Designed miniproteins, single chains, continued (5). Designs and how they scored, part 26

Each design is a single chain, and the fold is of that chain. pLDDT is the mean over its residues in the fold that is shown.

## One batch from the design tools (miniprotein)

Design m16878
Fold by ESMFold2-Fast:
Order: sequence, then C-alpha cells, then structure tokens
Structure m16878 (fold): chain A 68 residues (1-68)
Amino acid sequence: SKEGIAEAVRRLALERGLDKETADAMAQKILDLPEPITTTDIVNILLEAGLSPQEAADVALRARILGE
C-alpha cells in the first residue's frame, strides 16, 4: 500500500542516518504522490534527500517489498 511504502521509506531513511524531520518529509512526499507509486518516484525522493544513486536504488526496491 502507499501508506506501507511511506512507512518503509521513513524507517529505511532513519536506518541510513537521516534525521527524523527528513525521514518524515520523505514519507509525506510518498503519501502526496498519485498511485501507483513507482520505483522511480521513490528513487527521486531519496536522491533529493541526499542519498547516492546506488543507495537510493537499494532503499527504493526494499521499500516497495516492505510496503506490500
């Protein structure tokens, strides 16, 4: 679900060392997107938050799996 993906992104961002404000903002960006949420949508949000392209790709794929 979109909510599940948002929660997964927030958790994974915190695990990567981003602060709570940034992690919450990233989750909110996911919630504001129209469905379906694509891997590219998640990657772009992660890149804007300062993750490398490789980190963003890994986190985005994991967030999709965890978000159900």
Scores: mean pLDDT 82

Design m16879
Fold by ESMFold2-Fast:
Structure m16879 (fold): chain A 84 residues (1-84)
Amino acid sequence: MKKLTVKDEEGNEVVLEIEAENLEEVAEQLGKRVGAKSVEILSKNERLLVFKIETEEGVFNGIIVKREDGFLVLADKGLLELLK
């Protein structure tokens, strides 16, 4: 289990535990948690992944950053509200 911290542009934060070894697995698990219709990876490198998630509530953008103790996600406020 690794720590996942999700923040929005207003500084609201949700902390979750996930089983993910890489950035793509984090994106997939976020999609599952919010009931996403699709998860699109827009760009990726060793430390950062940019995504777009489509749900019934709308389309949300975010960035996943790899940290030493887990992952940080910076995402649209609406996505954070779906995670709670």
Scores: mean pLDDT 83

Design m16880
Fold by ESMFold2-Fast:
Structure m16880 (fold): chain A 109 residues (1-109)
Amino acid sequence: KEKAIEEIRRIFDEIVDALLKLAQKYYEKGDYEKALNVLLFARWVRLEAERIIELFKKDPKKAVEATKLLGESVKEQVRYYVDDPEEVAELNKLIDEGVKRIKEIAEKY
């Protein structure tokens, strides 16, 4: 169980890191409003990820459902902030692969 939770945490950390890199990119371009909004969203995703990790310890099935909803929310915000369709596709792939990996880990939990 501990190893599974650690791997799930790592996957969420990968998603949060990608959002933080996006915020840094907007900051470097001088788009401070987008940078701040993406940074605040990344912080919210981290908090939701921690709640989902705690939920995995109690109810892995509900935790998978919450993970899917979080993934959909992240993809929605990425489409709102990111103007480059290629960059949107890369971020969506990272999120979809992360959700899939978490589901596969949870099925063995």
Scores: mean pLDDT 84

Design m16881
Fold by ESMFold2-Fast:
Structure m16881 (fold): chain A 117 residues (1-117)
Amino acid sequence: SELVKLAIELIFEEKYVQAYYVLKKYLEGKEVTEEDLKSLEEKDKEMAELIKNAGMNYIKGAVLKDEEYLKKADEARELVLEILKLLEELVEKGEISKEEFEEVKKYLLSRFVDIPV
């Protein structure tokens, strides 16, 4: 339960790679160390930018017909979808409520259409 709460906090802190790692290890019944999380900090910064810019990258890829922008958007989308899948498994196990899941899902999906101002 403590690792589940940590993973949700990491999602709201835009540390998506760490959140994914914690959720996956928890569901596998494996331990998570502080060293493991620290090793992911650089990739988290990279993925936070990709997720933040996912909507813009989709628009750029479509308008400019540039595959590289589409690949960046797809990488962000794939990570978010994997996180949602793991969270849904936690609902099935009774570790989080359906209401908590829907709130996190709404937050994550809103990030795909956000345009930086």
Scores: mean pLDDT 82

Design m16882
Fold by ESMFold2-Fast:
Structure m16882 (fold): chain A 64 residues (1-64)
Amino acid sequence: MKSPEEAARAGQGVADMARAFPAVEPARREKAIELGERGYEAGKAGDAEAGWQYAKQGAEALGI
């Protein structure tokens, strides 16, 4: 999955997942939301590589 559209969805998914887990440490949740939203914006701008990197970093911040 390397399309910008799919990267945007992955980033949004990470941010939404982070918001849904209030029991996660606040610093990790905040970082994952920030990275997920950056992934969404990069994907929407057509940058699939940056979008996927941000989504991966956000997921790793959540430990998933």
Scores: mean pLDDT 80

Design m16883
Fold by ESMFold2-Fast:
Structure m16883 (fold): chain A 74 residues (1-74)
Amino acid sequence: MKMEEQLRKNVRLALEFLKKYDKEDAVKLLLLYLRNMFALYPEYREKILEIVKEEAKTQSEELQEAVEEALKEV
């Protein structure tokens, strides 16, 4: 599997998991997830951010807002 496809699948699973949490907890968990992903794949930091922004557009408005808040703190 191409690395970008694997990252995208991982991001989708993370966003799906976050749907079970309220906005405040989703923001905190997403920040932890992003920090861990940047540590594991530092060469893909910009690509991970791009994928998260793209995949967030397919999610609920509440989850989109949580993603926007988390991305402001990265």
Scores: mean pLDDT 85

Design m16884
Fold by ESMFold2-Fast:
Structure m16884 (fold): chain A 61 residues (1-61)
Amino acid sequence: GARLAVDLLVREGGATREQAEAILALARAGASPEEVADAIVRLAGMTPAQARGAARLLHEL
């Protein structure tokens, strides 16, 4: 669920919960997995490969 996705972004990327919630909101608004991955790189500081994995998980919810 959504809370698991937020926890993942905080634990692996070092994002704040607020930043993780912003990424989740972007995914819920229908952003593409690539747009979500780009946001994860910018806000959570993950590598592009890690961000793409996280974006796919968020898309599946």
Scores: mean pLDDT 75

Design m16885
Fold by ESMFold2-Fast:
Structure m16885 (fold): chain A 100 residues (1-100)
Amino acid sequence: MLSEEEKEKLLEEAKKKLTEALERIAKQHNIPKEVLEKVKELALESLEKVAKETDPAKIREIREELEKGLRELIKDEEVAEHVILMMRAAIQEVVDEIKK
């Protein structure tokens, strides 16, 4: 099992990678800065909540709330689904690596 310091470093790296990926998607799809900032806030908050949560039911709830929020913020359905798929992968990686 990872130390608390190692878990914090992995979470910070995951947040950095996610931020860079979201900024890349926003540039490619001409997403307004205001929308991008809200998407980043929601995505990073959800990753941090997942990293601190031990209850699988609550992790599922966090994921479902995130997916709903992303669909409401991103009006382009194809872009929203791309971001949701990326977030599902990021959350699963955090659960698998940090929560062991």
Scores: mean pLDDT 79

Design m16886
Fold by ESMFold2-Fast:
Structure m16886 (fold): chain A 106 residues (1-106)
Amino acid sequence: TKYATEFAENFKKIQPLFDKFREALAKYKEEIDKMRKLVEEGNFEEASKLRKETLEKIAKDEGFSPKEIEAYRKYLEGLIAYWQGDYETAAKYFKEAVKLYEEAKK
């Protein structure tokens, strides 16, 4: 499909920055992995609750700037869309996350 091809091309362009996002969020890996499992099981209520709790922890992280927090928020929204098979929405959020992260470095 056209959307799957577009996602793959866009993902390749931003993949190196995703490595940095994974490293920055390494201490939240367990929560992120659990969110994936909940989404895959169709438990969207618990996944939404865990996402909100994880974002609150990220927002209180003194190592992150406000723009980095917004970038990580968009990244997590993109991951949830990706796990649901909504590649068009995932690509949009990932693109927004990259833009916010680049702005945070200025």
Scores: mean pLDDT 77

Design m16887
Fold by ESMFold2-Fast:
Structure m16887 (fold): chain A 97 residues (1-97)
Amino acid sequence: YTITDEDLERDLRAAEDMLAEAQKILKGIDSMPETPEKEELKKAVEKLIADLQSLIARIRDALENGATDEEKFDLIVELTLLQIQLAIIKRDYERLK
């Protein structure tokens, strides 16, 4: 139903935790042998980091200045899509190391 500021605060924390995890994976990738698969994975992680930074900024803006229910729903959908992307990246990282 109604997405509360408490829901957005929780989602902000989740996004920040995901950003920290993605940054740790990026550091792990730097120690791997140079392969096309490593380069593609690195680009995917860098994109995820950029997308998470954008989402975090927008959730913070929504908490500070307010947002419509539609805007709040879009933020939750984007978080869910980024969670799926992180899961794929984690799977690919484990296969390459």
Scores: mean pLDDT 87

Design m16888
Fold by ESMFold2-Fast:
Structure m16888 (fold): chain A 85 residues (1-85)
Amino acid sequence: GRMLSDEALEKLAETAPPSLFEKSIELLKEALEKLKERGAPQSELEQLEEGIERAKEMLEKAKKIPENQEKHKKIEESAEEIAKK
């Protein structure tokens, strides 16, 4: 199946400045630090860590997509050249 929503999110991440995701990650890290100082339960800390990890994945995809696309294009062009009659 085709996941159009995830594709759209990756497109938005590519067009949005990386600093936007970096600021979101920093805010979540500050919240995690404050909860640690308050002695919050492990389950609550894990929820914020999951959110931070998700935001980091979005940032990495935004930065890496054009480079991965270029590498894939080069491989496909080489394969087509060999397959060309």
Scores: mean pLDDT 66

Design m16889
Fold by ESMFold2-Fast:
Structure m16889 (fold): chain A 83 residues (1-83)
Amino acid sequence: MTPEQIEEAKKEAERHKSPTKNPYTTMTGLMVRAIAHEVEGDYEGAAKDLREAARIAKLLGDDELAEKLEKRAEELLKKAEEA
């Protein structure tokens, strides 16, 4: 990761009103919140959080993680649509 990628990710994390302004902490927090939503049956909320985490992962240059998070969000949206 370059310093420019980290700064861009920090700006994106600040948009999510993260108290730490750390993009890694924001991304992890979104993933944890998505798990909580999924356990409660809120698949749409879980998918939204995973897509936000995927965007931050892509800004950090982790395209593989971003792709995995996007696929998971699509699976959860299918469950929401079929429920």
Scores: mean pLDDT 73

Design m16890
Fold by ESMFold2-Fast:
Structure m16890 (fold): chain A 88 residues (1-88)
Amino acid sequence: SLSIDQRIKMIRAMEKSAIEVAKENNLASEEKIKEYRERFRKAIDLARKGDLVAAEREVRRVLTEIQLQMTEEQLDELQKKTSALILE
């Protein structure tokens, strides 16, 4: 089982990678990118409060929405970027 700090680190890695790939490939408007960032922030706040189930659900929802806009190549890039950030 991961600590709260480790879970927050993972959520931040997922946010950074997903937003970076989305912005570099023009997959969403600036307004939509701002909305995605706010949703990741909400997930982090839930994790800090110890509501890990709600945090994981919110991360899954926002990541799924972003991933639905991606090609197979962009999904592979996202996975590689996320893994690299988690290992740091």
Scores: mean pLDDT 87

Design m16891
Fold by ESMFold2-Fast:
Order: sequence, then structure tokens, then C-alpha cells
Structure m16891 (fold): chain A 92 residues (1-92)
Amino acid sequence: MSEAELEALLAELKAQVEELAKALGEEVDEAALAGFVAMLRRVWAVDPEAARRALELLKRAIEALLAGDEEAAEAYNEEALAALEEPFRKAA
């Protein structure tokens, strides 16, 4: 997996978070988003497959929220968090 692929996926995630915040009439917590991006970069360095899966699931969660499907969004978000945690669980 290339670093260029990671940067493209992170840019897409940031754009989707901004669109969701705009749709909900809320402001983006830029510090929290930056922390999340830093975590995704660490996961990518250890397990690019896990990071890519988590980013795809987060994208689906945001799309589901924009469509008003909160149940699907929650399911995708839980799967994304599990994917992000797996490399650290295996390393511990």
C-alpha cells in the first residue's frame, strides 16, 4: 500500500466529516479529527489493510448518517473501531 493512497483516503474522510457537520449544523472539532487522523496513520504503518478497512467503514457510516440510517451508521462505526484496535491487540 502506498502513502499516497493513505493521504487520498484521509483527505476523503476529512471532506466527509465536514459535509456531515454542515448537514447537522455543527462545527468540526478539528483537534479531535487531527487526533483520529494521527491514530489512522499509526495503524497504517503497522497494518495498512486494517487502516484501509476502517476508512472504508467510516465512509459508509457517514453516508448512512447523511441518509438518515442511524442503525447502519452505528454498525459501520463499531466495525471501523474494531478494525483500528486489532493491530494493537495483536501486538500486546
Scores: mean pLDDT 76

Design m16892
Fold by ESMFold2-Fast:
Structure m16892 (fold): chain A 97 residues (1-97)
Amino acid sequence: MELSEEAAAALAEAAARWRAALPPIQDAHADDPVATLREAAALYRELADAVEARSPEFAEMLRAIAEGLEAAAAGEPAEVLEEYEKKAKEYFEKLKG
């Protein structure tokens, strides 16, 4: 699928913000992997909200990733985590066209 010019710009901005935000989150919670996962999930949800109007499919992928991160933080079984990973990959493949 082809992205609109506005959707492509939103995706580039979101990706740049992820690269900038993830190391500070990891540094803040270096000894707490659960807190790191929850902060990452919150970031992914904020990015989803920011891009939703321009790319609903990318927003759904970001929300799927956030749900997977929260499930991991909650100690959900591997089967649940695999379903979230699968959902995120399906949205990513739709965006590659």
Scores: mean pLDDT 66

Design m16893
Fold by ESMFold2-Fast:
Structure m16893 (fold): chain A 72 residues (1-72)
Amino acid sequence: SKADELLEKTIKQIDKIYKESKSIDEFIKQFKQLIKETIEEMDKLGIDPLTQSKILARLLGLVTEYQLRMEK
């Protein structure tokens, strides 16, 4: 589905940002911009609010995991 393709693409972009970021602050700044762009894309694709919420929950969980790894 369009939602699954967008989720996979966004997960890969988060992983790239994580690998290329020099600090937690840089990672968070880039992640906030990516989430804003992802929300705009979900709206353009006509993804329903429940599916949008599930995608955002997955992405936020992933970012929290990366932040915890960077703090260790």
Scores: mean pLDDT 84

Design m16894
Fold by ESMFold2-Fast:
Structure m16894 (fold): chain A 79 residues (1-79)
Amino acid sequence: MSIEELLEELGKLLSVALSKEEIERIKNTILKNKDNPEEAKNVLDELESIAEHLYENGKISKETLEKIKELIEELKKLI
């Protein structure tokens, strides 16, 4: 799966709690920083923290949180 495909799957999972505009900004930030692995990983770590916060507030299920974490880990391997 490509970076773009992984970001699309992340966007679908986050769409239950985040707006289309917020998701697009996250996707664009990661894509812009794909050639800077340290910065891209920092953005992904922040996104994981956001997902954990959404779970703690009952906005996403535990299964959705685990899928988000898996997609983030795959993105980190490609960056």
Scores: mean pLDDT 78

Design m16895
Fold by ESMFold2-Fast:
Structure m16895 (fold): chain A 91 residues (1-91)
Amino acid sequence: FPLPEPASPAEAEYLRHVQAAIEAVKKGNLDEAISHLERAKEAALRLPPERRRTAAVDFKSLGTFYRNLGYPEVADVFEKAAEELEAAARA
């Protein structure tokens, strides 16, 4: 799943952590991937509500992607992060 081009330097920050998580999964380092996902979630929570919604959609897509690749533990982290971002946008 290709990541979108960053619209701003702030968006680039969370995309870097997402990209690092993807690379960690590709290397088989699930612990490192989960750590990067937690940092990506923190970065996304600092974005404006409109961007948080976009990040939540991206996290859901990545969760589905990794579930299909056979990484349910990583998929669960993405799905939970997406739900937290959606809840924060509603609050």
Scores: mean pLDDT 75

Design m16896
Fold by ESMFold2-Fast:
Structure m16896 (fold): chain A 87 residues (1-87)
Amino acid sequence: GKLYSRDEIRQKVLEMLKDVQAGRLSGELLVQTLAQLFFFSDDKELAALGADYYVTGSLSEDDFRAALERLGLPQEQIDLLMAAAFP
């Protein structure tokens, strides 16, 4: 399968924001969806976080925040995603 760059992953996350803002994507489903996307990253740190989710079944709030910061998302979008993922 194709690996995605950090910019491509960032763009995919931005596309998902409409569903997050509408309340259609939140909590564990949001964490799972992003962890699966991170697994297909060509960025080794993001891919490792995605792989950890496949092993443990969870991604910590700190690791999730660090991944969003690594993608270079604006702070307001990070805050929105964090509030939606960890209500």
Scores: mean pLDDT 86

Design m16897
Fold by ESMFold2-Fast:
Formats: C-alpha cells, sequence, structure tokens
Structure m16897 (fold): chain A 72 residues (1-72)
C-alpha cells in the first residue's frame, strides 16, 4: 500500500503543477512536468513487485499521457 499511496500523491502533485503552468501560460513547462511524471511512473511500473502499485502506476501513466496529448 505505501508505494500505491506514493504514486497517487505524485500523480496529484504533477497534475497540480501542470494546471499552475497552464494557467500561467507556460505550456512548455507544463509538458516538461508531464513528461518527467510519466517517466517516473513508468519506472515504478517496470520495477515494482507490488501488484497494487503496478496497477496504480499504469492508471497514472494513462492519465498523464492523456493530459500531455490535450496540450499538443
Amino acid sequence: MKEAIEIEAEEALVLMQVQIYVLAGDIDKAKEVLREGIKKMRDVYETTKDPEAQKVAKESIEILEKKLKELE
């Protein structure tokens, strides 16, 4: 459960940072934050041995990739 909670918290922080940069008009910085978040989530997905953490990481990757596509 610890890893899953940490992934959910990281996703929420990434999305908050993205929203702040989008509202500030800094789309390039918003995209950078999303790409870094996706990279971190992919690392967790590939290395975690916790099935719950793996599931949450996969869902977070999908959410962040969808948000990145919306900014393209």
Scores: mean pLDDT 82

Design m16898
Fold by ESMFold2-Fast:
Structure m16898 (fold): chain A 95 residues (1-95)
Amino acid sequence: KEELEKQARIEEEHAKILDNASKTLQDLADKYQAEADRLQAEGAASTPEEGKRLNAEAQRLNDKATELNKGASNVQKLADKERTEAEKLRAQLEA
């Protein structure tokens, strides 16, 4: 029983670490998206040459935000899996 409690705690800690990692990636994605939106708005108000440059930079930041959001989603799925395993171990311990 002591070993099951230890394993459940390890899985719970893994889930917490992954939840925090997912949040960090999402926060970073939000920052890149906000900057991309700002550059795109600035590009729309600029000369055609400057607008092209700003839109290209906005697209790069949008691509980074999309990649980070995908990463955050994948990490969150791993956190959910670890949490489910911890719940299973806790249920077995309480039985």
Scores: mean pLDDT 86

Design m16899
Fold by ESMFold2-Fast:
Structure m16899 (fold): chain A 89 residues (1-89)
Amino acid sequence: SKVEKIAEEIAEAFKKVPEEKKKELIENLKKMADESKSDEEIEEALGKVVEILGNLLSDETLEELRELVANKDFESIREIAKKALELIK
């Protein structure tokens, strides 16, 4: 699925992130996965994840994430974060 592919790409990109930024990335992925967070808080946390990962994410994945936000598909955004966190060692 698109959700699984995006989550796998985020988890792979995490391995290339400087150690100092890994904590902030995990904190924002946890915010995205948090059922108690508002749509606005999830969108802000996603923005920070995209900022940290930058060029490590493909243009296709960035476009798909933008489409999920535009469609207010926050359930898929939460699922991506949950799956990415499970894949991160």
Scores: mean pLDDT 86

Design m16900
Fold by ESMFold2-Fast:
Structure m16900 (fold): chain A 134 residues (1-134)
Amino acid sequence: SSRDTQQQNISQFQQYLQNAVNKAQQLADLLDQAKRAALTVGMDEARRLLEQARNALAQLRNYLDQAMSLSQYLSSQQQQLLNRARGLVDSAERNLELAMELIDVDADDTALLLGSAGGAALQAAQLLQQALSL
């Protein structure tokens, strides 16, 4: 029935959002670890963590894009939360890429950029969790 199809699409949307929340939280954690590594244990560990963060960010974008492809089944409030989360993911990516360029130049500037990227990822996770709760 049309009702069964709608419930299936809502379930798929919820699964994509849960995956996006999990990846945003993983990204925030990896960026915090990379920030600490840059300030304490050194650049090689920070680089390793940043490569993992880039992979988590790519997966986050994919899940977010899949969730947004189902936007016709979403409330205006959910669509607004997802668009705001996407903007924060874009901000996290810009700061992560800049931090990777600066890592060999300035550890303090790298740590500040990673702090900003991590904060954006955490805020994205919170907005995605709010959308999931609606």
Scores: mean pLDDT 88

Design m16901
Fold by ESMFold2-Fast:
Structure m16901 (fold): chain A 96 residues (1-96)
Amino acid sequence: DELERLRRAIRAAMRAAGATTELDEEQMEEWLRKLEEVKAQVPEVIARLPDLDLSPLGPGARLVMPVEMEAEARALEAALAELGLTTEGLVATRAE
């Protein structure tokens, strides 16, 4: 449930706002595959979340969203934090 919501939110945010590191479709699919693998291990997800590698997003990759999407950006950060992922610097709001 939450992982599926996160998957869609990240895809939408990357396409709508643009990441600091541009992702092609293949890189996004690789990252989404990792999220699906984590979801498949639900009873052990908490123990394995620190091992979720965001390297397919590249060094310094960041989800940047317009100011008008600040509520969605905060919701995405909350979802990532709930999954145990670091959100520091991962989601930013850009003034347009």
Scores: mean pLDDT 48

Design m16902
Fold by ESMFold2-Fast:
Structure m16902 (fold): chain A 61 residues (1-61)
Amino acid sequence: MIEELKKRGYTAEDILKRIEEATGVKFKRKPKSIEEAVKLAQEELGLTPEQILKLIDYYDS
């Protein structure tokens, strides 16, 4: 999943922005990497990596 996001050219900030826009929830801290952005979404929102990928795909379409 993380490798797929990197292959698509996403940055940690891009992932953060997409999740915040989709969920309406603002993260408490900035992730320093794509791996950390995914982990924050799992910890704060209970999202799986697959759900995060689907969410990003929705906003890019």
Scores: mean pLDDT 74

Design m16903
Fold by ESMFold2-Fast:
Structure m16903 (fold): chain A 61 residues (1-61)
Amino acid sequence: AVEELVARARAAVAAGVRGVGELSPDGERLLLATYVPERGVIEVRVGRADEDLRLVGEVPV
């Protein structure tokens, strides 16, 4: 779930890691949560592994 990925991304940022990625349960979609320090947010992107990832949300750290 996106909420679970965001929670993991926040924990990873606190540990000095820039982001986390996870495949959807069916393996068709990649979910990527990346910390953008310049903006102070975690960007959440979703897409197939073989296509461009689409920005679906931003969460403050």
Scores: mean pLDDT 71

Design m16904
Fold by ESMFold2-Fast:
Structure m16904 (fold): chain A 79 residues (1-79)
Amino acid sequence: MVKLSNKESLEMIARLLGLTDELARRLAEILVKEGFGPNTRLSDMLEALRRRAREGDEEAREILEEIERSIQRMLSPYV
C-alpha cells in the first residue's frame, strides 16, 4: 500500500529541520541514494552527509552546513 513515498517523507523531515523547500528536496534525493527512509535516525543521516561532503559532494556539504545552522538556532537564540 502506497502511504507516502520515501522521498516525500524525507522532504517533510528536512522542512521540520528548518531547511528551505529547495534544500529539503536535495537532502531527500541524497538520503534516498544512501538507502535511507523516514525511520532513519538523524545522527545516521548527518554521518552520511559528512561522508559525502568529505568525498567532494558540494551539495551534501551545503545541506549539512544549513542543518547545523538550524540546530544552532534551535539550541541557542544567539544568531
Scores: mean pLDDT 73

Design m16905
Fold by ESMFold2-Fast:
Structure m16905 (fold): chain A 109 residues (1-109)
Amino acid sequence: LTATTAASASGASGGSATVAVTVSGLPAGTVGVLVVAVAKAADGKGGGVGAGGVTGAGSSATVSVTVTGLGAAGTYTVVADAVAFYLGEDGRLRGRGATGTAGTLTVTG
C-alpha cells in the first residue's frame, strides 16, 4: 500500500484547504479507504488536521481531505496516513496502513 500526498495545495489563513491523497496498491476486496492529513507550519508553530474517505475501490483511490484550523500565512508541510479496509478470507474486516509522501501547502491571507 502506498499513499501519495499532492505536491502542492493552497488555503487561507484561519481557514481550510483541500488536499488530494492518492492511495495505490489497494488489497483485493477493499471496501473503503480512510485518510487523515496533518499540516504543520515551517516554523513548527500552527497547523491543521483533516480526514476523508471513500467507499469501494479498484487498485487505487484518490481521497480529498479538507484540512481545517490553518494558522498564519506561510508554507506548511502536509503528511497523510491512509488505511485501506478489506474483507479477509474469514469474512472479517482488516486494515492495511501507509504513510504518504510529504506535500506543500501554501497559506495566504
Scores: mean pLDDT 79

Design m16906
Fold by ESMFold2-Fast:
Structure m16906 (fold): chain A 81 residues (1-81)
Amino acid sequence: MLERLREELRRLGLSEEQVEEAVRLAEYFADHWDQLTREQMLEAARRVLESLGASPELARRAAELVVETAEEMYRERKKKE
């Protein structure tokens, strides 16, 4: 999942610094999925990526991929119960 996220973000035109931070956010959101709203995760990811120099449009698209990946990671953890 995380390697696929890295490749999708690179394809969007994110820098390696932006990609690495986005991956950390995906792991964080997966760990805290039950404590955060989807809106909070999307806004946090957008703000972090924009602070690293991503355009608003690029940050928005990247934030969606980050949250989607976090949801998939959370669901996979639940399947192992």
Scores: mean pLDDT 84

Design m16907
Fold by ESMFold2-Fast:
Structure m16907 (fold): chain A 67 residues (1-67)
Amino acid sequence: SMEEALKLFDEAVKKLDEGKFAEMMELAQKAAILAGGSPEEIKKVVQLIINRDYDKARELLIEASKK
C-alpha cells in the first residue's frame, strides 16, 4: 500500500542520515516495490533518495501506488 511504502521511504531516509547506506538501499528498494514501481522506477527512487531529492522520491512512490 502507499502508506506502507511511505513508511519504508521514511526509514530509508533515516538510514541515509545515519550513514547506513546498505540498509538505506534495501529499504528504498522495498518501498518502491511495495508501491508497485517498475524496475526503472525502483532505480529512480533510490537515486532520488541518495541525492536527497525527497519530494520527487515521494511523488514517484505515490504515482506508482495509483495502479
Scores: mean pLDDT 84

Design m16908
Fold by ESMFold2-Fast:
Structure m16908 (fold): chain A 112 residues (1-112)
Amino acid sequence: EREKLREEALKAIEDGDLSTAFDIMEKLGIAAEFLRRLAEVFEEMAEQLKSEGKYDEFAEILRDAAEQFRKLAEKVEAQKPRTLTDEERAWVDELVAAFKERIEKQIKEHSG
């Protein structure tokens, strides 16, 4: 069941159904860690875009999103603090990678 939910969350991210993906991550108890890592990834992407002198507005949007994700992660963690297993951390890494790939694709499509 948990493995199936992880697969459904991954598919939801790939399909762009972020609401469903987040609901599933909350059920798995990994939402806070996902948001925290996503904030780190968005900060890195924003720094890269700024260093290239391209898409300053996009870099600012990514930074604002990162701050919001961090605050939401803190709120979720405060409500239900939990230590993730190595398997659950691997799921978070997979889901974050899929989300990053989707955002990178959107940036490329917007730029071209």
Scores: mean pLDDT 79

Design m16909
Fold by ESMFold2-Fast:
Structure m16909 (fold): chain A 86 residues (1-86)
Amino acid sequence: LSEESKKELEELKKSIKGSKKVTLEVVLKPGVDDPTPLIDAIEKNGGKVLNYSFWNGVVTLTAELTPESLDALSSLPEVQDIRLVK
């Protein structure tokens, strides 16, 4: 993740206050077509995957994330970006 994305994640963690969830899009790196490690990280840390899309070689997950699931996702090399839902 970029330094800007890391700062945005820290602000999002503050806004969701511990156990509360935030809905975000998780964008995987191009060529990564297996979202299983990300889904497992989300579910294991109290989050929930709401939607899955695959377009032009890129997988995007829409998920309700806890601060713990955000930390878990930030450590995964498959994650390209984590951003607010439009």
Scores: mean pLDDT 74

Design m16910
Fold by ESMFold2-Fast:
Structure m16910 (fold): chain A 94 residues (1-94)
Amino acid sequence: MEEKAKTTAENISKSLSVEELKILVEALKLMIELMERGKSKDEIEEEIEKYLKSKNASERVIILALTLVDLGEELGVEYLKELVKELEKLIAEK
């Protein structure tokens, strides 16, 4: 799982600006909170899209965040937690 999260984070960091990465990390933290609270996939997607639109996130960031909801459902919340850690490391290096 950690290796998959690292690879995903590296690919994301190549396609997004630092500001877009920061917005994505906050969206992932919200995703984790909602998943741990037992919210449905539809509820998580609605809250994430609402959050990102409130931050004027690009369509690219919105599509990616919604794709990561699917990966969180498939791979579990621990994958998203590892992804956040790897993304935060990459942001700190920039």
Scores: mean pLDDT 84

